# Designed miniproteins, single chains, continued (4), part 57

Each design is a single chain, and the fold is of that chain. pLDDT is the mean over its residues in the fold that is shown.

## One batch from the design tools (miniprotein)

Design m13960
Fold by ESMFold2-Fast:
Structure m13960 (fold): chain A 108 residues (1-108)
Amino acid sequence: MKRWILSVTTTPSSIVVTASTPDGTSAVQIIDFIGGGSDVPTLIDLATEAVESLGGEVLDRSFDSPNTGRVVFDSDASVADIVEAVTDRIVEHFGLSRDQVQPLQVFE
């Protein structure tokens, strides 16, 4: 299993989901959402559920600021699968349209 750090950050107009490994692999997905992204604890609960649904083991949860939470976990899933699973949970929870989800960006 690889160790991952997943961050969820809220802005006035978006929710930003990022996942990264110590080896420099990262992925980012942006969800366009006005006014609904201020509940970071709920977003981190959704991220935890998504990680566990992929067989990941959550090791730590932290809140860096009122707008940013983090989950540290071990998983064999790809960065794309992790970020997409978290995004799917957020979209379902808030009743959002898939048209509000920007294309996944992956960096090596």
Scores: mean pLDDT 79

Design m13961
Fold by ESMFold2-Fast:
Structure m13961 (fold): chain A 83 residues (1-83)
Amino acid sequence: MEKRYEVTVDGVRLTVRLGDANVTGERLALVEFEEPLDIERAEEITRRAVESLVPPGTPVEVAPLDLDGDGLASMAFAFVLPP
């Protein structure tokens, strides 16, 4: 079962779709921004949003998606590892 969260981080509205933990405890999150963000900003906002939804100290790896090659991301993936 996928959990959907609406989150606001530093004035940016975004949706986090957080997948169920697999057999090793890893979760995949898909993050969609209401408006495109610079790649660096997208990584920061995604990390902060996902970290707010998981236990403290959980490792999170972020991959913003620059689909147009313009340095802007409308979405990002995050990999949530077991603590």
Scores: mean pLDDT 77

Design m13962
Fold by ESMFold2-Fast:
Structure m13962 (fold): chain A 69 residues (1-69)
Amino acid sequence: MEEEYEKARRALELVRADPDAVLEFDPSISTEAWAAGTAKGTVKVLRNGEVVDEFEVTSAALARALDEL
């Protein structure tokens, strides 16, 4: 949980600070599961078109990181 949270937080900080940074989420994750906090998938952080980070996360951990923004 904390490890996933830290990775999500850093990814969100990067995207917030750099308009060339983009988050890409596993397309198999449903919006319903995401909202419920039960979704689990792979997140890629791209900067200048290059993958700078890749990790698995739950939507709950990602939502928690987003709320800290």
Scores: mean pLDDT 68

Design m13963
Fold by ESMFold2-Fast:
Structure m13963 (fold): chain A 100 residues (1-100)
Amino acid sequence: AKEFEEKVIKEIEEIKKKLEAGEISLEEAYNKVLELVNEAATKFHENPNVSQEEKIKFTKELHELREEMEEAVENKDKEKFLEIVEKVKELIKKMAKAME
C-alpha cells in the first residue's frame, strides 16, 4: 500500500509543520498522529502478506513509540515529541514495505 504510506507520511509532515508554526497544540498534534498510526496499524494487521512474527514485532515497536509520545506530551516536551514522530514515520515506511 504505497499510496497509503505516502498519504500517511504527508499528513504527519503537515501535522509537524503546524505544530512547529504554533498553529496547533502539542496535545492536538499527538491526537492527530495517533489517529494516523491507528489507521496504519489496522491496515497492517489485516494484511495477509504480513507474517505473524512481523505483526508482533512491529506492534511492539509501535506501542513503545506511542508510550514515548504520550510521555513527551505529558512533559510538554515539543522537541522530544517531534523526534519520536520522525521514528514513527520510519516505522510506518517499514510496515508499508512489509505489506508489499
Scores: mean pLDDT 82

Design m13964
Fold by ESMFold2-Fast:
Formats: structure tokens, sequence, C-alpha cells
Structure m13964 (fold): chain A 64 residues (1-64)
């Protein structure tokens, strides 16, 4: 299992992001929604950060 971070320059609905992650054959098993949303809405000067716990991708790509 791994934690996935999604970065966006614009605030995006986290449900839309989650749907897209699932569409790329990601398996998302939320531990707690609070942990998943830990950094949602936290804005730096340049981006929003969304955190998704316990993700498993079919292709682990560079994360092995």
Amino acid sequence: MMTVYVVSNVKVDKKLIEKKLKEVNAQNKDVFYEEQLGLEGEKTDSYYLYTFENFVFKEEKEIV
C-alpha cells in the first residue's frame, strides 16, 4: 500500500480526482476520510494538495 499525493494549481473536487484515479485501475482503500483529506484545501502560494491513503496501482511505475 502507498500514499498518493495529487497536486493541482486550482482547487478541484476531490471526488472527481478519486474517480479519475479509480479509472486508471487504482485501488483505493480509505483508512479514514479524515486522513485522506488531511491536506485537502491547504493552499500554498502555488497549489492544492490532496492525499489518498492505501492506494494500490496496477502498474506501480516508478514506485516499487
Scores: mean pLDDT 51

Design m13965
Fold by ESMFold2-Fast:
Structure m13965 (fold): chain A 100 residues (1-100)
Amino acid sequence: SAELEAALARLGELGRRIIEAVRAGDKETAIALVEEMEAFLLGLTRDPAARARIRALAERMKALIREQEPSEELVERVEGLMVGMATVLQEEAARAAAEA
């Protein structure tokens, strides 16, 4: 759907900004952007299971950013969690479409 495409584009843009902040060692900006991404995704679903998964992924992402020094390994781990968030969004969109 156009809404899913727009949401994935927004997620991708937030993800790029998070990775830039992580690479720059700007942990405060990176964490703030993860919180913005979490709030955006939570605004797209009322499903309790999807909301719990979004919160868990955001918490893991923030913990990694807080605890680790900037590195390509940290970037790859954060990118993996962002793929997890995209998966939750796609699964939620498919569920909502099936109920419509």
Scores: mean pLDDT 87

Design m13966
Fold by ESMFold2-Fast:
Structure m13966 (fold): chain A 62 residues (1-62)
Amino acid sequence: SKKEEVREQALRMVDHLVREGKVHALDQLLQTIRGMGREAGLSEEEIQDLVEEVRRRVEKLT
């Protein structure tokens, strides 16, 4: 589904950002993820859930 594709892409982007040590760019990445979700037709609630998942993943990996 588009939701699963966006989620998987977002998590890959986060993993790359963390591996590269670019956590300072997280806010910009989150804006990009919000835009991807809107373009894919996700609801604002689904986008917010994805953003929270991304934030928790970054905290767990750092």
Scores: mean pLDDT 82

Design m13967
Fold by ESMFold2-Fast:
Structure m13967 (fold): chain A 65 residues (1-65)
Amino acid sequence: MEKRKEELLEEMKERLLEAGAESVEIEGDTIYVYFKELDLSNIGALIDAMGLAYEVGMSLKVFEV
């Protein structure tokens, strides 16, 4: 149970990368997600990641590269 936050963060990183993220970085209480292009195919993964970030008390920042 105490490892749940780290497990959820790793699963989130995997899902974002599978959804087309170029990279996902975690620094302190912030999650940085980089996409080459934002479209409808990756918005679902972003919504899931936002919900998870809120649940674990982290901020999510999204960038296009």
Scores: mean pLDDT 74

Design m13968
Fold by ESMFold2-Fast:
Structure m13968 (fold): chain A 79 residues (1-79)
Amino acid sequence: MRDEFIDYQIERIEKLMAEGVTRDELIERAKKEAGEDYAKFVDLLIDYVEARKAGNEEEVQKLREEIYKLIDEISEKSK
């Protein structure tokens, strides 16, 4: 399901950030591997991880909605 994919990606980003990988490095990797849309997706995942770590429930909910919107936009472009 879409949620399982998003949750997997969030866990992966959280692990990489915990290992000291920077936002700039994550975005550069994403852009090289799958282009600008994937880089935007990764940027939102990083914001989500940071908001969750800060305990900002309002921002977490807002970012979750932005992530869903971006995935829908990317899926539309792939058709």
Scores: mean pLDDT 79

Design m13969
Fold by ESMFold2-Fast:
Structure m13969 (fold): chain A 89 residues (1-89)
Amino acid sequence: ERTEKIEKELEELIEKNKDDPEKVRQARSNYLARIIADKILESTAEAFAEILVKEEKGDKTVPENAVRLARAALASGDELLKKRYEELK
């Protein structure tokens, strides 16, 4: 279970660094980023692939923030997003 594994890793990092509030804050920030990335993999990869294809074709109706997020996800090496993007080209 992907989410449970990520949550366990966060708990371990918090326990290891419980005397350093800055490291705990960084661990929580990294956890949120991983949850967002995992959500992209499981629920939004197809939508982001469509956004990338539309932007590539010059469609200005796609929101700039959505394009930035999709670009970041693709750059992260997301396998499902890459597959969906290739299928839509």
Scores: mean pLDDT 72

Design m13970
Fold by ESMFold2-Fast:
Structure m13970 (fold): chain A 70 residues (1-70)
Amino acid sequence: SRRERAEAVLALPTEELERVAREAGISLEQLLRAADLIVDEGWSVREAARAVGISPRQLSRGLRAAARAA
């Protein structure tokens, strides 16, 4: 689920998160903020992506990569 993938982002070590963010073409700050919005506020991937200024496709890529790394 989106929440489980976002929780994986918040649970990963910083070094792994930096790698995941780079592979998705987004900043670490964008990935962390989007994951926080999904977990804490229950936002959709689309809403969280818009809030941090990235495409839903980029965010989905980052969330999936984080879940694989966790």
Scores: mean pLDDT 84

Design m13971
Fold by ESMFold2-Fast:
Structure m13971 (fold): chain A 120 residues (1-120)
Amino acid sequence: SEEELKKMREELEKVYQEAIDSKTLEAFRKALEKGVEILEKVKSPEDALRLLGYFFSAVLDLVEATDASPEEILALGREFVEKVREILEKLGFPKETVDRIAESLLRALEDAVARRAAAK
């Protein structure tokens, strides 16, 4: 429901804010884990894509804020994308669609990490 989606979004925003404030790799990892936990609770493919889009936008902001090496951030980000792939497959998305989404997420993550490195 819309009310349940709003509650899920608020839970994500809380963990996201904690990660922004702390700037630690551990808080970044917890934010990714919470995103996966919430996505696993979604029953609708359409709602899953909406939450994923919202959450992943927040993840890109966290990449810029997190005080960790590009290598550590990429490792956690790749693990997150793989878990998202599994969730989308369980929701009934075709393999080709799941692969395209996963590749887009990985590319956006790699680009964000590269921009962070260049900005320093």
Scores: mean pLDDT 82

Design m13972
Fold by ESMFold2-Fast:
Formats: C-alpha cells, structure tokens, sequence
Structure m13972 (fold): chain A 75 residues (1-75)
C-alpha cells in the first residue's frame, strides 16, 4: 500500500541518519534512545491516515537532520 511504501522509505532514511550520526561520533546510548523514539513514532504513524502519517514521519526526519547538522558543526 501507499502507507507501507511511506513506512519503508522512513525506515531506510532513519537507519541512514543513525549510521551518519554514529560516524560523526554520537555515543551509543544516545543512538539507542533515538532508535527507540523512531520506533515509537513509527507505531503512532501506523495508526494515522497516510497524509497525517507522512507529516509526522517527515517531522521526525527533520529532527534527525538537525542532529546531524549539530554534530557536524561540533567537528
């Protein structure tokens, strides 16, 4: 379904961002917390209509991008 494609795309991008944060030196305890938060966001998105799910998931990916920016600035 369209929603399944959205969820799959989010998972791929989220895992890529976690990998980038690890490569930028983010500690494993913080990465584990981010993973758990991402899983909770996915669970909430799964309960929403596709358009609302997309907005929620895109919002959280935006948070991940800000964290990457912050880590890059610290180097």
Amino acid sequence: SEKDKLIAAFKEEFERYLKELRELGMDESTLERLRKNGEEILEEASKLPVNEAKLLLESYLGVMRMLIWSQKKAK
Scores: mean pLDDT 86

Design m13973
Fold by ESMFold2-Fast:
Structure m13973 (fold): chain A 81 residues (1-81)
Amino acid sequence: MEEELERKRREYEERIARAEAEGKETLTALSQKAADSKTSEDHQKYVQEGLKAIDEYNRRIAELRREGEEEVARLQARAEA
């Protein structure tokens, strides 16, 4: 049980860390493209994509944290029962 609990925590920590790394890379790339844009249209496109990416990134991280907390709580409750 303890090993299963630790493994589950580790899985979510790794998934969150990976999602955070991917999100940061995407946001950095979009920010650079916006900065390098020579037209107002291209600049606006990358700014809008960046805003959407931030919203999606924050939602994904929040969901992963919630799911991880719920799964860990279920395993702890089961171990104590």
Scores: mean pLDDT 80

Design m13974
Fold by ESMFold2-Fast:
Structure m13974 (fold): chain A 85 residues (1-85)
Amino acid sequence: LKEEAAEYALKAAEYAKKYAEEGNEKDREKAIEYARKALELAREAGNLAAAQYVEHGIEGIKAGNPGAARDFEAAARLALDQPFP
């Protein structure tokens, strides 16, 4: 569960970075899709901190914030109980 949440959060970060670099709407949609999966898994695990970072990342992507990928990376680290980047 924790590993799956982290994996989806990292995929969200990957597509968020591609979107920030290229502006491709497909990458934005994939980032949000993977982020939603990470959010569901974080909530199921009761990991509120990871869930909050995923939510912030989703809002960031919707607002065109290039920093959204960092939020997803932070969520992945929290899901694995790892230190922040």
Scores: mean pLDDT 80

Design m13975
Fold by ESMFold2-Fast:
Structure m13975 (fold): chain A 64 residues (1-64)
Amino acid sequence: DLLTEMFILRMGLKEAQKIGKEDVEKAEKINSDLSKILREKYDKLINDIQKQLDEVEKKVNKSL
């Protein structure tokens, strides 16, 4: 079900954003370069989830 998939992706996006922020903040206390690497890694993950969400939302908008 596209509506259920959309809901799951929205929740996954929110969780990835939260965990990513916490991990980056912890890494900053150790080394700024490590923090930058983690930020880039999480940004890519979040971007991929967002792209999947956008595709599902387009399908939902076209289906009755």
Scores: mean pLDDT 82

Design m13976
Fold by ESMFold2-Fast:
Structure m13976 (fold): chain A 104 residues (1-104)
Amino acid sequence: ADAQIQAVQAQAEQQIEQAQQDFEKFMEEHPKARESLELYQKALEEAAASSPEEGARLIKELLERMSEEDLANMFLAQGAKEGMQARIAIIQAQADAQIAALRA
């Protein structure tokens, strides 16, 4: 049933898009969390491009400069991102299982 497989794929794609939109809306509603996460991610990218010593220094200096509020906001945004990624993984696994059953 190729049409049923296509329907499962389309539904999974729509659910993934919804999960991404839910995350984007959360980040728009929590601008300080978005800013804290973006700052941390930029520091991680710079650290990854640097020597181990310079990378460790950059991350340490950022974390030492962040307030308790900034750290809480970063962890809130990171948790929301990880939740979205977990939701997408579950959607993909469910779609793969449904497609496998339809091919049986």
Scores: mean pLDDT 85

Design m13977
Fold by ESMFold2-Fast:
Structure m13977 (fold): chain A 63 residues (1-63)
Amino acid sequence: GLFDLLLSQIEFLARLLAGRTGRYEEFKKLIEEAKQSLENALKVYEKLLDWIREERARQAAAA
């Protein structure tokens, strides 16, 4: 999706920049942490969507 495309672009840019600094491993760790954080955020978002669906169904059943 759009997010995967964005990460690929960032990784490409990082490789170009890191070739000058020798600090690519540090950058790679930051990217992995960012991916982990976003994956966790997406999981929480999915739970929120499920909660909204349940609440809607509850309200419809009460009407």
Scores: mean pLDDT 74

Design m13978
Fold by ESMFold2-Fast:
Structure m13978 (fold): chain A 85 residues (1-85)
Amino acid sequence: SVADAVALTAAYAAAGDDEGARRAAEIVEKATGWPAEEIVRAARDFIDSLTPEQLRAYAEEVSTLVSPEVAERFRAAMEARAAAM
């Protein structure tokens, strides 16, 4: 559940969906106490630091840690961002 919310925050951030990223980060904040704004910033900074090859590798790693439904959405978001670079 928390892992799914963390992955969704990164997926929305990669897609430029600020509202989606904020809403997913609010779930993480409720579970961890880490502020949603800081979670979104960390996710954006991390995704922005990655090359297309690193984005694809990251998608494969995260897909083993989250639900199948979130894994598919996460892979799609990372591939779309990698293809647009």
Scores: mean pLDDT 85

Design m13979
Fold by ESMFold2-Fast:
Structure m13979 (fold): chain A 65 residues (1-65)
Amino acid sequence: SLVEEARKLLEEFKKSTDPVEQSRLSTKILDLMEKLRAQGREEEADRLAEEFSKIVKEQLTKEVK
């Protein structure tokens, strides 16, 4: 399912330390969100967008583990 695929991409994005991989994963996540919206599943797409946005924001300001 699209939701499960998005979940997997988010997990890989969080674990990735390579900016190129992160960029590729973010493109795939955004594409899945567009597909969800096209199917009328806007609430799920918005939830994924919020989750992804939060991770991206943390990546920009938090490099420590």
Scores: mean pLDDT 76

Design m13980
Fold by ESMFold2-Fast:
Structure m13980 (fold): chain A 87 residues (1-87)
Amino acid sequence: SLGDQMTPEHLEKLREDILGLAKEFVPELSDEEIEEAVAALSDEEIKALYEEIAELGKKYRFTNQEEGKEKVKELVGSAVRKVLAEQ
């Protein structure tokens, strides 16, 4: 798959996409805290998180897009909060 051939530039784009989602979905944290948490995620954790987001998008695309969005929000928020709690 494209993910198996992913360059550092592609990984950085995924990290930026996740950063944008985290800033939208975790308003209780400052931008600086969110940036620190996302920067602390490994490339493998970023890839895994993005794959889970993509699977949620496929699952809810034709059935319940609002529920899918809430699941993505929960997934991204939980990942950010877990990183900050482990620091």
Scores: mean pLDDT 76

Design m13981
Fold by ESMFold2-Fast:
Structure m13981 (fold): chain A 80 residues (1-80)
Amino acid sequence: SEDELKELLEENKEKLLEIALSPDTSEQVLNNLLSLANLLEEEELKEAIEETAKKRDLQIQVEPLSVPEAEALLTYLLEV
């Protein structure tokens, strides 16, 4: 459910912020993280990602995600 995904994201927010702020994080991973933050209405994470993308001169966009797609992406990000 979205509530479970939001809780999992909040629990791992520091790790996700470290991923977002890392210069080694790819444009694709950053874009996936932005789409997740947008779906789960995580304003602080979304703002941090947008600021990082601007600083790195990356073109990222929010892509629509279903709940199962968001779950798969969040699992992938937390495993890698």
Scores: mean pLDDT 80

Design m13982
Fold by ESMFold2-Fast:
Structure m13982 (fold): chain A 75 residues (1-75)
Amino acid sequence: SSEESLLEDVIEAAEQNRKKSQSEQRKVFITVAEALRKAGYSVETVKRILQRVKDHMEKVSPNVAAAIGEVIDEL
């Protein structure tokens, strides 16, 4: 599905940015959230996608997961 393809793309972005600071990670995911909203996705859909990325990253890069969580809370 298109949502699964988006999930894979956002996970890839999270992996590529995993060595950045939490504040820089937060800026990346704010940009991702804004891009998804501009593409016509609802706040609820964006939050769901980001939550799934956060859950995936929690065991791989806890700092990335924390940054995503902060962005979800700000939406």
Scores: mean pLDDT 84

Design m13983
Fold by ESMFold2-Fast:
Structure m13983 (fold): chain A 92 residues (1-92)
Amino acid sequence: SMAHINLVSNLSFETLVSIARQFHRVTGKGVRVVFTDPSGTREEEFGEPVDIVLNVTYDPSKDQVSSIRELSYGLQKVLEDLTAKVNLTATS
């Protein structure tokens, strides 16, 4: 099952891709970044199967600290949920 994180962020596509790549390397979870700005939508994917879809709407007026905090919180919550799901499967 794919988890969706929906964010409004001032972080660039390149920054989000870098964070997603690192998250994939550390956790082993598949991550897809879907980045939408006024020019259109860009995507990048790490790992198969995809466990997490990070849907980002770009807003250059959004506070950077809030953008980072919301991303960090979303990733942490999804990782906790995915970890709990694996533990339940292992004990069944």
Scores: mean pLDDT 82

Design m13984
Fold by ESMFold2-Fast:
Structure m13984 (fold): chain A 120 residues (1-120)
Amino acid sequence: SAARRAELEALIRGLESILFVLRTLLERARAGELTEQDLDTAIALTDGAIGLLRQMAALETDPALRARLEELRARLEALRAELEAAKAAGDREAFTRALEEVIALVEEALALAREAAARE
């Protein structure tokens, strides 16, 4: 439907915005340039992605696709905990690794959102 397409397009824009900033933070991480504020921003954006996946799952009527979205959300929640632990430990290598995995999961969620929008 047009309404479901519009909702999915809004979720796609949200995921694209999150992905853009996370990729910039990853480049800074690899350069050894992450600030404390950058760490907090990465964690907040991961929480944002979790919220968007929850909204996508609520719109999804296919049980198999809904289960896939729930699995991606659970993996992002685990990675958010890893980001928080790495920040607390001052472990910048562990933080960068967890951030790379967050980006990969957000890219997967974005691909699923685009496929869902194309079917409406």
Scores: mean pLDDT 90

Design m13985
Fold by ESMFold2-Fast:
Structure m13985 (fold): chain A 81 residues (1-81)
Amino acid sequence: SLSPLGRAVVEERLKEEVERRREEVLEEAKREGLSERELELARLYFELVLTDPEAARALMRVQAQEGEEAALAYARERLAA
């Protein structure tokens, strides 16, 4: 098993890797021609995955049922709280 210090180092490195991966994914999406609204929604989704995973799942449902504008509003509200 990992020591407590080892676990802390691994957790910090995983967070940094997720942030780097987010930048890579967003750059690729921009290259593929996603709209500014789609890119904004993707950025907000990544933030929710890291801070509020249940809200991230709800965001996907809101987008599917109510559309992109409603999803953007939902994500912004949850991240502001």
Scores: mean pLDDT 74

Design m13986
Fold by ESMFold2-Fast:
Structure m13986 (fold): chain A 85 residues (1-85)
Amino acid sequence: SVTVTVTLSITLKETGEETTITLTLTVEEGVAVTVEATSEKTGITLRVDAVYRSSTNSLVVTFTGYKEIGLKTLVSDEVTVEVPV
Protein backbone atom coordinates (compact mmCIF):
# COMPACT_ATOMS: atom_id res chain seq x y z
CA SER A 1 0.00 0.00 0.00
CA VAL A 2 1.02 3.62 -0.68
CA THR A 3 -0.01 6.71 1.29
CA VAL A 4 -0.06 10.01 -0.62
CA THR A 5 -1.18 13.52 0.35
CA VAL A 6 -2.79 15.37 -2.57
CA THR A 7 -4.06 18.94 -2.85
CA LEU A 8 -6.95 19.29 -5.30
CA SER A 9 -8.44 22.49 -6.73
CA ILE A 10 -11.79 22.68 -8.49
CA THR A 11 -13.98 25.41 -10.03
CA LEU A 12 -17.78 25.25 -10.36
CA LYS A 13 -18.85 25.97 -13.95
CA GLU A 14 -21.93 28.15 -13.34
CA THR A 15 -20.52 30.46 -10.61
CA GLY A 16 -16.73 30.28 -11.04
CA GLU A 17 -16.53 29.50 -7.29
CA GLU A 18 -13.24 27.76 -6.42
CA THR A 19 -12.18 25.45 -3.61
CA THR A 20 -8.97 23.65 -2.62
CA ILE A 21 -9.06 20.49 -0.49
CA THR A 22 -6.10 18.50 0.85
CA LEU A 23 -6.61 14.74 1.24
CA THR A 24 -4.46 11.85 2.46
CA LEU A 25 -5.14 8.71 0.42
CA THR A 26 -3.96 5.15 1.08
CA VAL A 27 -4.08 3.08 -2.12
CA GLU A 28 -3.15 -0.39 -3.37
CA GLU A 29 -2.33 -1.58 -6.91
CA GLY A 30 -5.51 -2.12 -8.92
CA VAL A 31 -7.80 -1.09 -6.05
CA ALA A 32 -9.81 2.08 -6.60
CA VAL A 33 -10.41 4.33 -3.59
CA THR A 34 -13.41 6.68 -3.62
CA VAL A 35 -13.51 9.57 -1.15
CA GLU A 36 -15.85 12.53 -0.74
CA ALA A 37 -14.71 15.64 1.09
CA THR A 38 -16.65 18.86 1.67
CA SER A 39 -15.09 22.27 2.24
CA GLU A 40 -16.67 23.84 5.34
CA LYS A 41 -15.71 27.29 4.00
CA THR A 42 -17.36 26.98 0.56
CA GLY A 43 -19.80 24.03 0.92
CA ILE A 44 -18.31 22.48 -2.24
CA THR A 45 -17.99 18.68 -2.15
CA LEU A 46 -15.24 16.87 -4.07
CA ARG A 47 -15.80 13.31 -5.21
CA VAL A 48 -12.37 11.75 -5.68
CA ASP A 49 -11.47 8.42 -7.31
CA ALA A 50 -7.86 7.31 -6.94
CA VAL A 51 -5.96 4.30 -8.32
CA TYR A 52 -2.31 3.44 -7.80
CA ARG A 53 -0.45 2.52 -10.99
CA SER A 54 2.76 0.59 -10.29
CA SER A 55 4.05 0.77 -13.91
CA THR A 56 4.51 4.57 -13.61
CA ASN A 57 4.82 4.66 -9.79
CA SER A 58 1.99 7.20 -9.71
CA LEU A 59 -1.47 7.84 -8.32
CA VAL A 60 -4.15 8.54 -10.95
CA VAL A 61 -6.69 10.88 -9.36
CA THR A 62 -10.03 11.74 -11.00
CA PHE A 63 -12.28 14.26 -9.26
CA THR A 64 -15.42 16.34 -9.69
CA GLY A 65 -16.79 19.17 -7.56
CA TYR A 66 -20.42 19.83 -6.78
CA LYS A 67 -22.52 22.04 -4.53
CA GLU A 68 -26.22 21.76 -3.75
CA ILE A 69 -28.08 25.06 -3.28
CA GLY A 70 -31.78 24.54 -2.61
CA LEU A 71 -33.10 22.64 -5.64
CA LYS A 72 -30.00 23.34 -7.83
CA THR A 73 -26.82 21.30 -8.15
CA LEU A 74 -23.77 23.24 -9.34
CA VAL A 75 -21.03 21.11 -10.92
CA SER A 76 -17.44 21.34 -12.10
CA ASP A 77 -15.73 19.67 -15.01
CA GLU A 78 -14.13 16.30 -14.30
CA VAL A 79 -10.36 16.60 -13.77
CA THR A 80 -7.78 13.79 -13.96
CA VAL A 81 -4.21 14.21 -12.71
CA GLU A 82 -1.29 11.84 -12.23
CA VAL A 83 0.62 12.36 -8.96
CA PRO A 84 4.10 10.79 -8.78
CA VAL A 85 4.67 8.68 -5.67
Scores: mean pLDDT 79

Design m13987
Fold by ESMFold2-Fast:
Structure m13987 (fold): chain A 71 residues (1-71)
Amino acid sequence: KAVELLERGKEALNAGDFETAMAYYREALAQADESDPIVPETLLNLAFALRGLGKYEEYDELEKRSEELMA
């Protein structure tokens, strides 16, 4: 389930395994529809993982998208 993938991603993120976290977050997004409340939270956590990998431009875009979906 998408929520379980989000939780697994958060565990990987806390362990500093940003690549594994990204994989879980992308799978969560693939399973959730765009109206699911998990989508903005997953995008925000995906942005965190991208920042951890030094991908700042992708981080900014995903963080902005997360905020727009919550509005």
Scores: mean pLDDT 74

Design m13988
Fold by ESMFold2-Fast:
Structure m13988 (fold): chain A 80 residues (1-80)
Amino acid sequence: MTLVSVEYDEESGILTVTFRDEDGNKGKGTFTLPIKAKSATFIGDLGARKPAKVSVVDGKVVVQAELEPFERKVSYFKVE
């Protein structure tokens, strides 16, 4: 599983993360992002079977996703 893109709008606090599975296996990934935050909340996913998760660990945003083989997911989070 790969992060295809990470887009953060500091003015709105909206974080957009695109995940992709390219290896043909069902995958679960956890990614620590270089984004400082006090809190983060899941807003929604496009076309996903399982919702992505978000947390803050040591003041950094951590995102987790589960993908089916060759699935792509776009997830939206509110960062504060």
Scores: mean pLDDT 79

Design m13989
Fold by ESMFold2-Fast:
Structure m13989 (fold): chain A 88 residues (1-88)
Amino acid sequence: MTKEERLANLSVAYALRAIGAGLEGNLDEIKKVLEDTIAEVKRMLEEGVPKEEVRQVADITLKAAEEAYPGAKDLVEEYRKKVDEILA
């Protein structure tokens, strides 16, 4: 698997987890997916993945969560800010 294929597969996997949690309306599970996304962001940066690619992966997951469960908008915005702080 190439690095690009791995990043694409990670983006899809996290987005699907966010969608699933959102469709269940389980705010605790949505929060868990968002926390796992922050951990993955930090891991990718430690492995030398460019900040722009890391941001794209995070944004796909955050957007998927917000669209699947609009009631989580404030929670998603909180984690979007955490991603911005990590990538600053």
Scores: mean pLDDT 78

Design m13990
Fold by ESMFold2-Fast:
Structure m13990 (fold): chain A 94 residues (1-94)
Amino acid sequence: SLEAFFAALREVMRRSRDPDHITAAAGLAVAHAFQQRAPEEEVRALLEELKALIRERVRDPEVAERMIALLERAYRDLLAHRRAGQFDRGAPNP
């Protein structure tokens, strides 16, 4: 289930001391939410939860904010891809 997948990723984030592993887990969570076609509002809520977790778990605030910037970039790229796919579907066939 989606809940079991996110629970597993939260466990990886909780146990990892490696900022790269935490960022990768967060990125996978966002990508998976888009793949499962979660509503845009739910993906935004997930992004905010993951940003809060990164700030809590990463000891260096500069590293945390850099990780958050990368995660937000990945989110924007995935959102743009999703929206482009929606426009392609809605385009009148010439």
Scores: mean pLDDT 74

Design m13991
Fold by ESMFold2-Fast:
Structure m13991 (fold): chain A 83 residues (1-83)
Amino acid sequence: DRKEALRLMAEAQLYRAVELLAEGKYDLARQLLEELGVSEEGIERLIELAEKGASPEEIYDLLLKEYLETAIEKVEEQIEEEL
């Protein structure tokens, strides 16, 4: 199912951003989050949460709630542009 595949890809990309934040790789996390449609203000807030010691699980849950639909749209756009 295309919709399920897109959701899984978006979830994987969002989790990769969480891993980058947990590793302190803020520049790489910023780039990925921008590609996934997170606003600059949203990215700054996520980095601040990570710096304050929010768990990877808490940040991932927040990303899924606020940005999953946007990330799905961006992943689909990337696939369509590549075709």
Scores: mean pLDDT 83

Design m13992
Fold by ESMFold2-Fast:
Structure m13992 (fold): chain A 89 residues (1-89)
Amino acid sequence: NAQKLAETLRRAADAFEEAIKLAKENPYAGLQIGLAVAKDVAEADPELGNEIYEKLKKLLDSGASTEEIIKALQDAADRVRKGAEEAEK
């Protein structure tokens, strides 16, 4: 169902925005929330969710900077917003 996919992706975008707010004070916690959100995206859209998850996981494993983490979470938010727009029509 395209509407359910769009709703899931819009909720994921909001969750990534909350992860960005948290990451500014605690990058590791923001990244962990981002990973959980990416798993939820992968249940609805496996290709998109797994790509986001892999990117965020590499940042976690490499000890990435706060700036790199925030940029990756922002890119994830933008990508799931685009996916929601495409799913809605």
Scores: mean pLDDT 85

Design m13993
Fold by ESMFold2-Fast:
Structure m13993 (fold): chain A 65 residues (1-65)
Amino acid sequence: SAEEHFEQGRRLLERGDYVGAAYHYATALRLDPSHREAGDALAALLRQHGTDPGVWAAIREQLGP
């Protein structure tokens, strides 16, 4: 579910796995576009770690065209 992906993303972020966190937050948004917490978490992740090409690639894989 979107909630399970959001929770997994949070755990990965706590471990410093920004790429994994991005994947799971983006997946949560793909499954539920109205999931505000996942949207806010992804925005915060991009603000602080958006220079990591893996973060961008993970987001594009889930939410890209």
Scores: mean pLDDT 81

Design m13994
Fold by ESMFold2-Fast:
Formats: sequence, C-alpha cells, structure tokens
Structure m13994 (fold): chain A 62 residues (1-62)
Amino acid sequence: MPGDWNGDGKVDVDDVRALAARVEAGAVLSEADARAAKFLLRNPEVTEYDEEAAAAWFAATA
C-alpha cells in the first residue's frame, strides 16, 4: 500500500521517517509517495491512509 514504507501494517507519521531514511540512501520518490508523505506530515493524527480522503484534503487546502 502507498504510505506503508516501514512495513508495520500502519500508515502514519512514522512511515514518513522511514521514507526519509530511504531517500537519504538514494531512493527516488514517486509523486504518489511524496503526496502521501505530505498528507501524513500535515495530519499526524491519521493512522490509516485513505487516498480519497487525502485527495479531498488537498483539494480543500488548495
């Protein structure tokens, strides 16, 4: 699933830390990964990623 970068079965702000470590190691971010990371950083209360809810949030905050 997009957003579960640490493989713990949850999609939350801890996954953003795992993604940052992978980028430092030379991984290339996809647009979907970058968007999910930005949503989770702005919504740290979210523990389960919903792509439709994220898209609605970006539309409302643009």
Scores: mean pLDDT 67

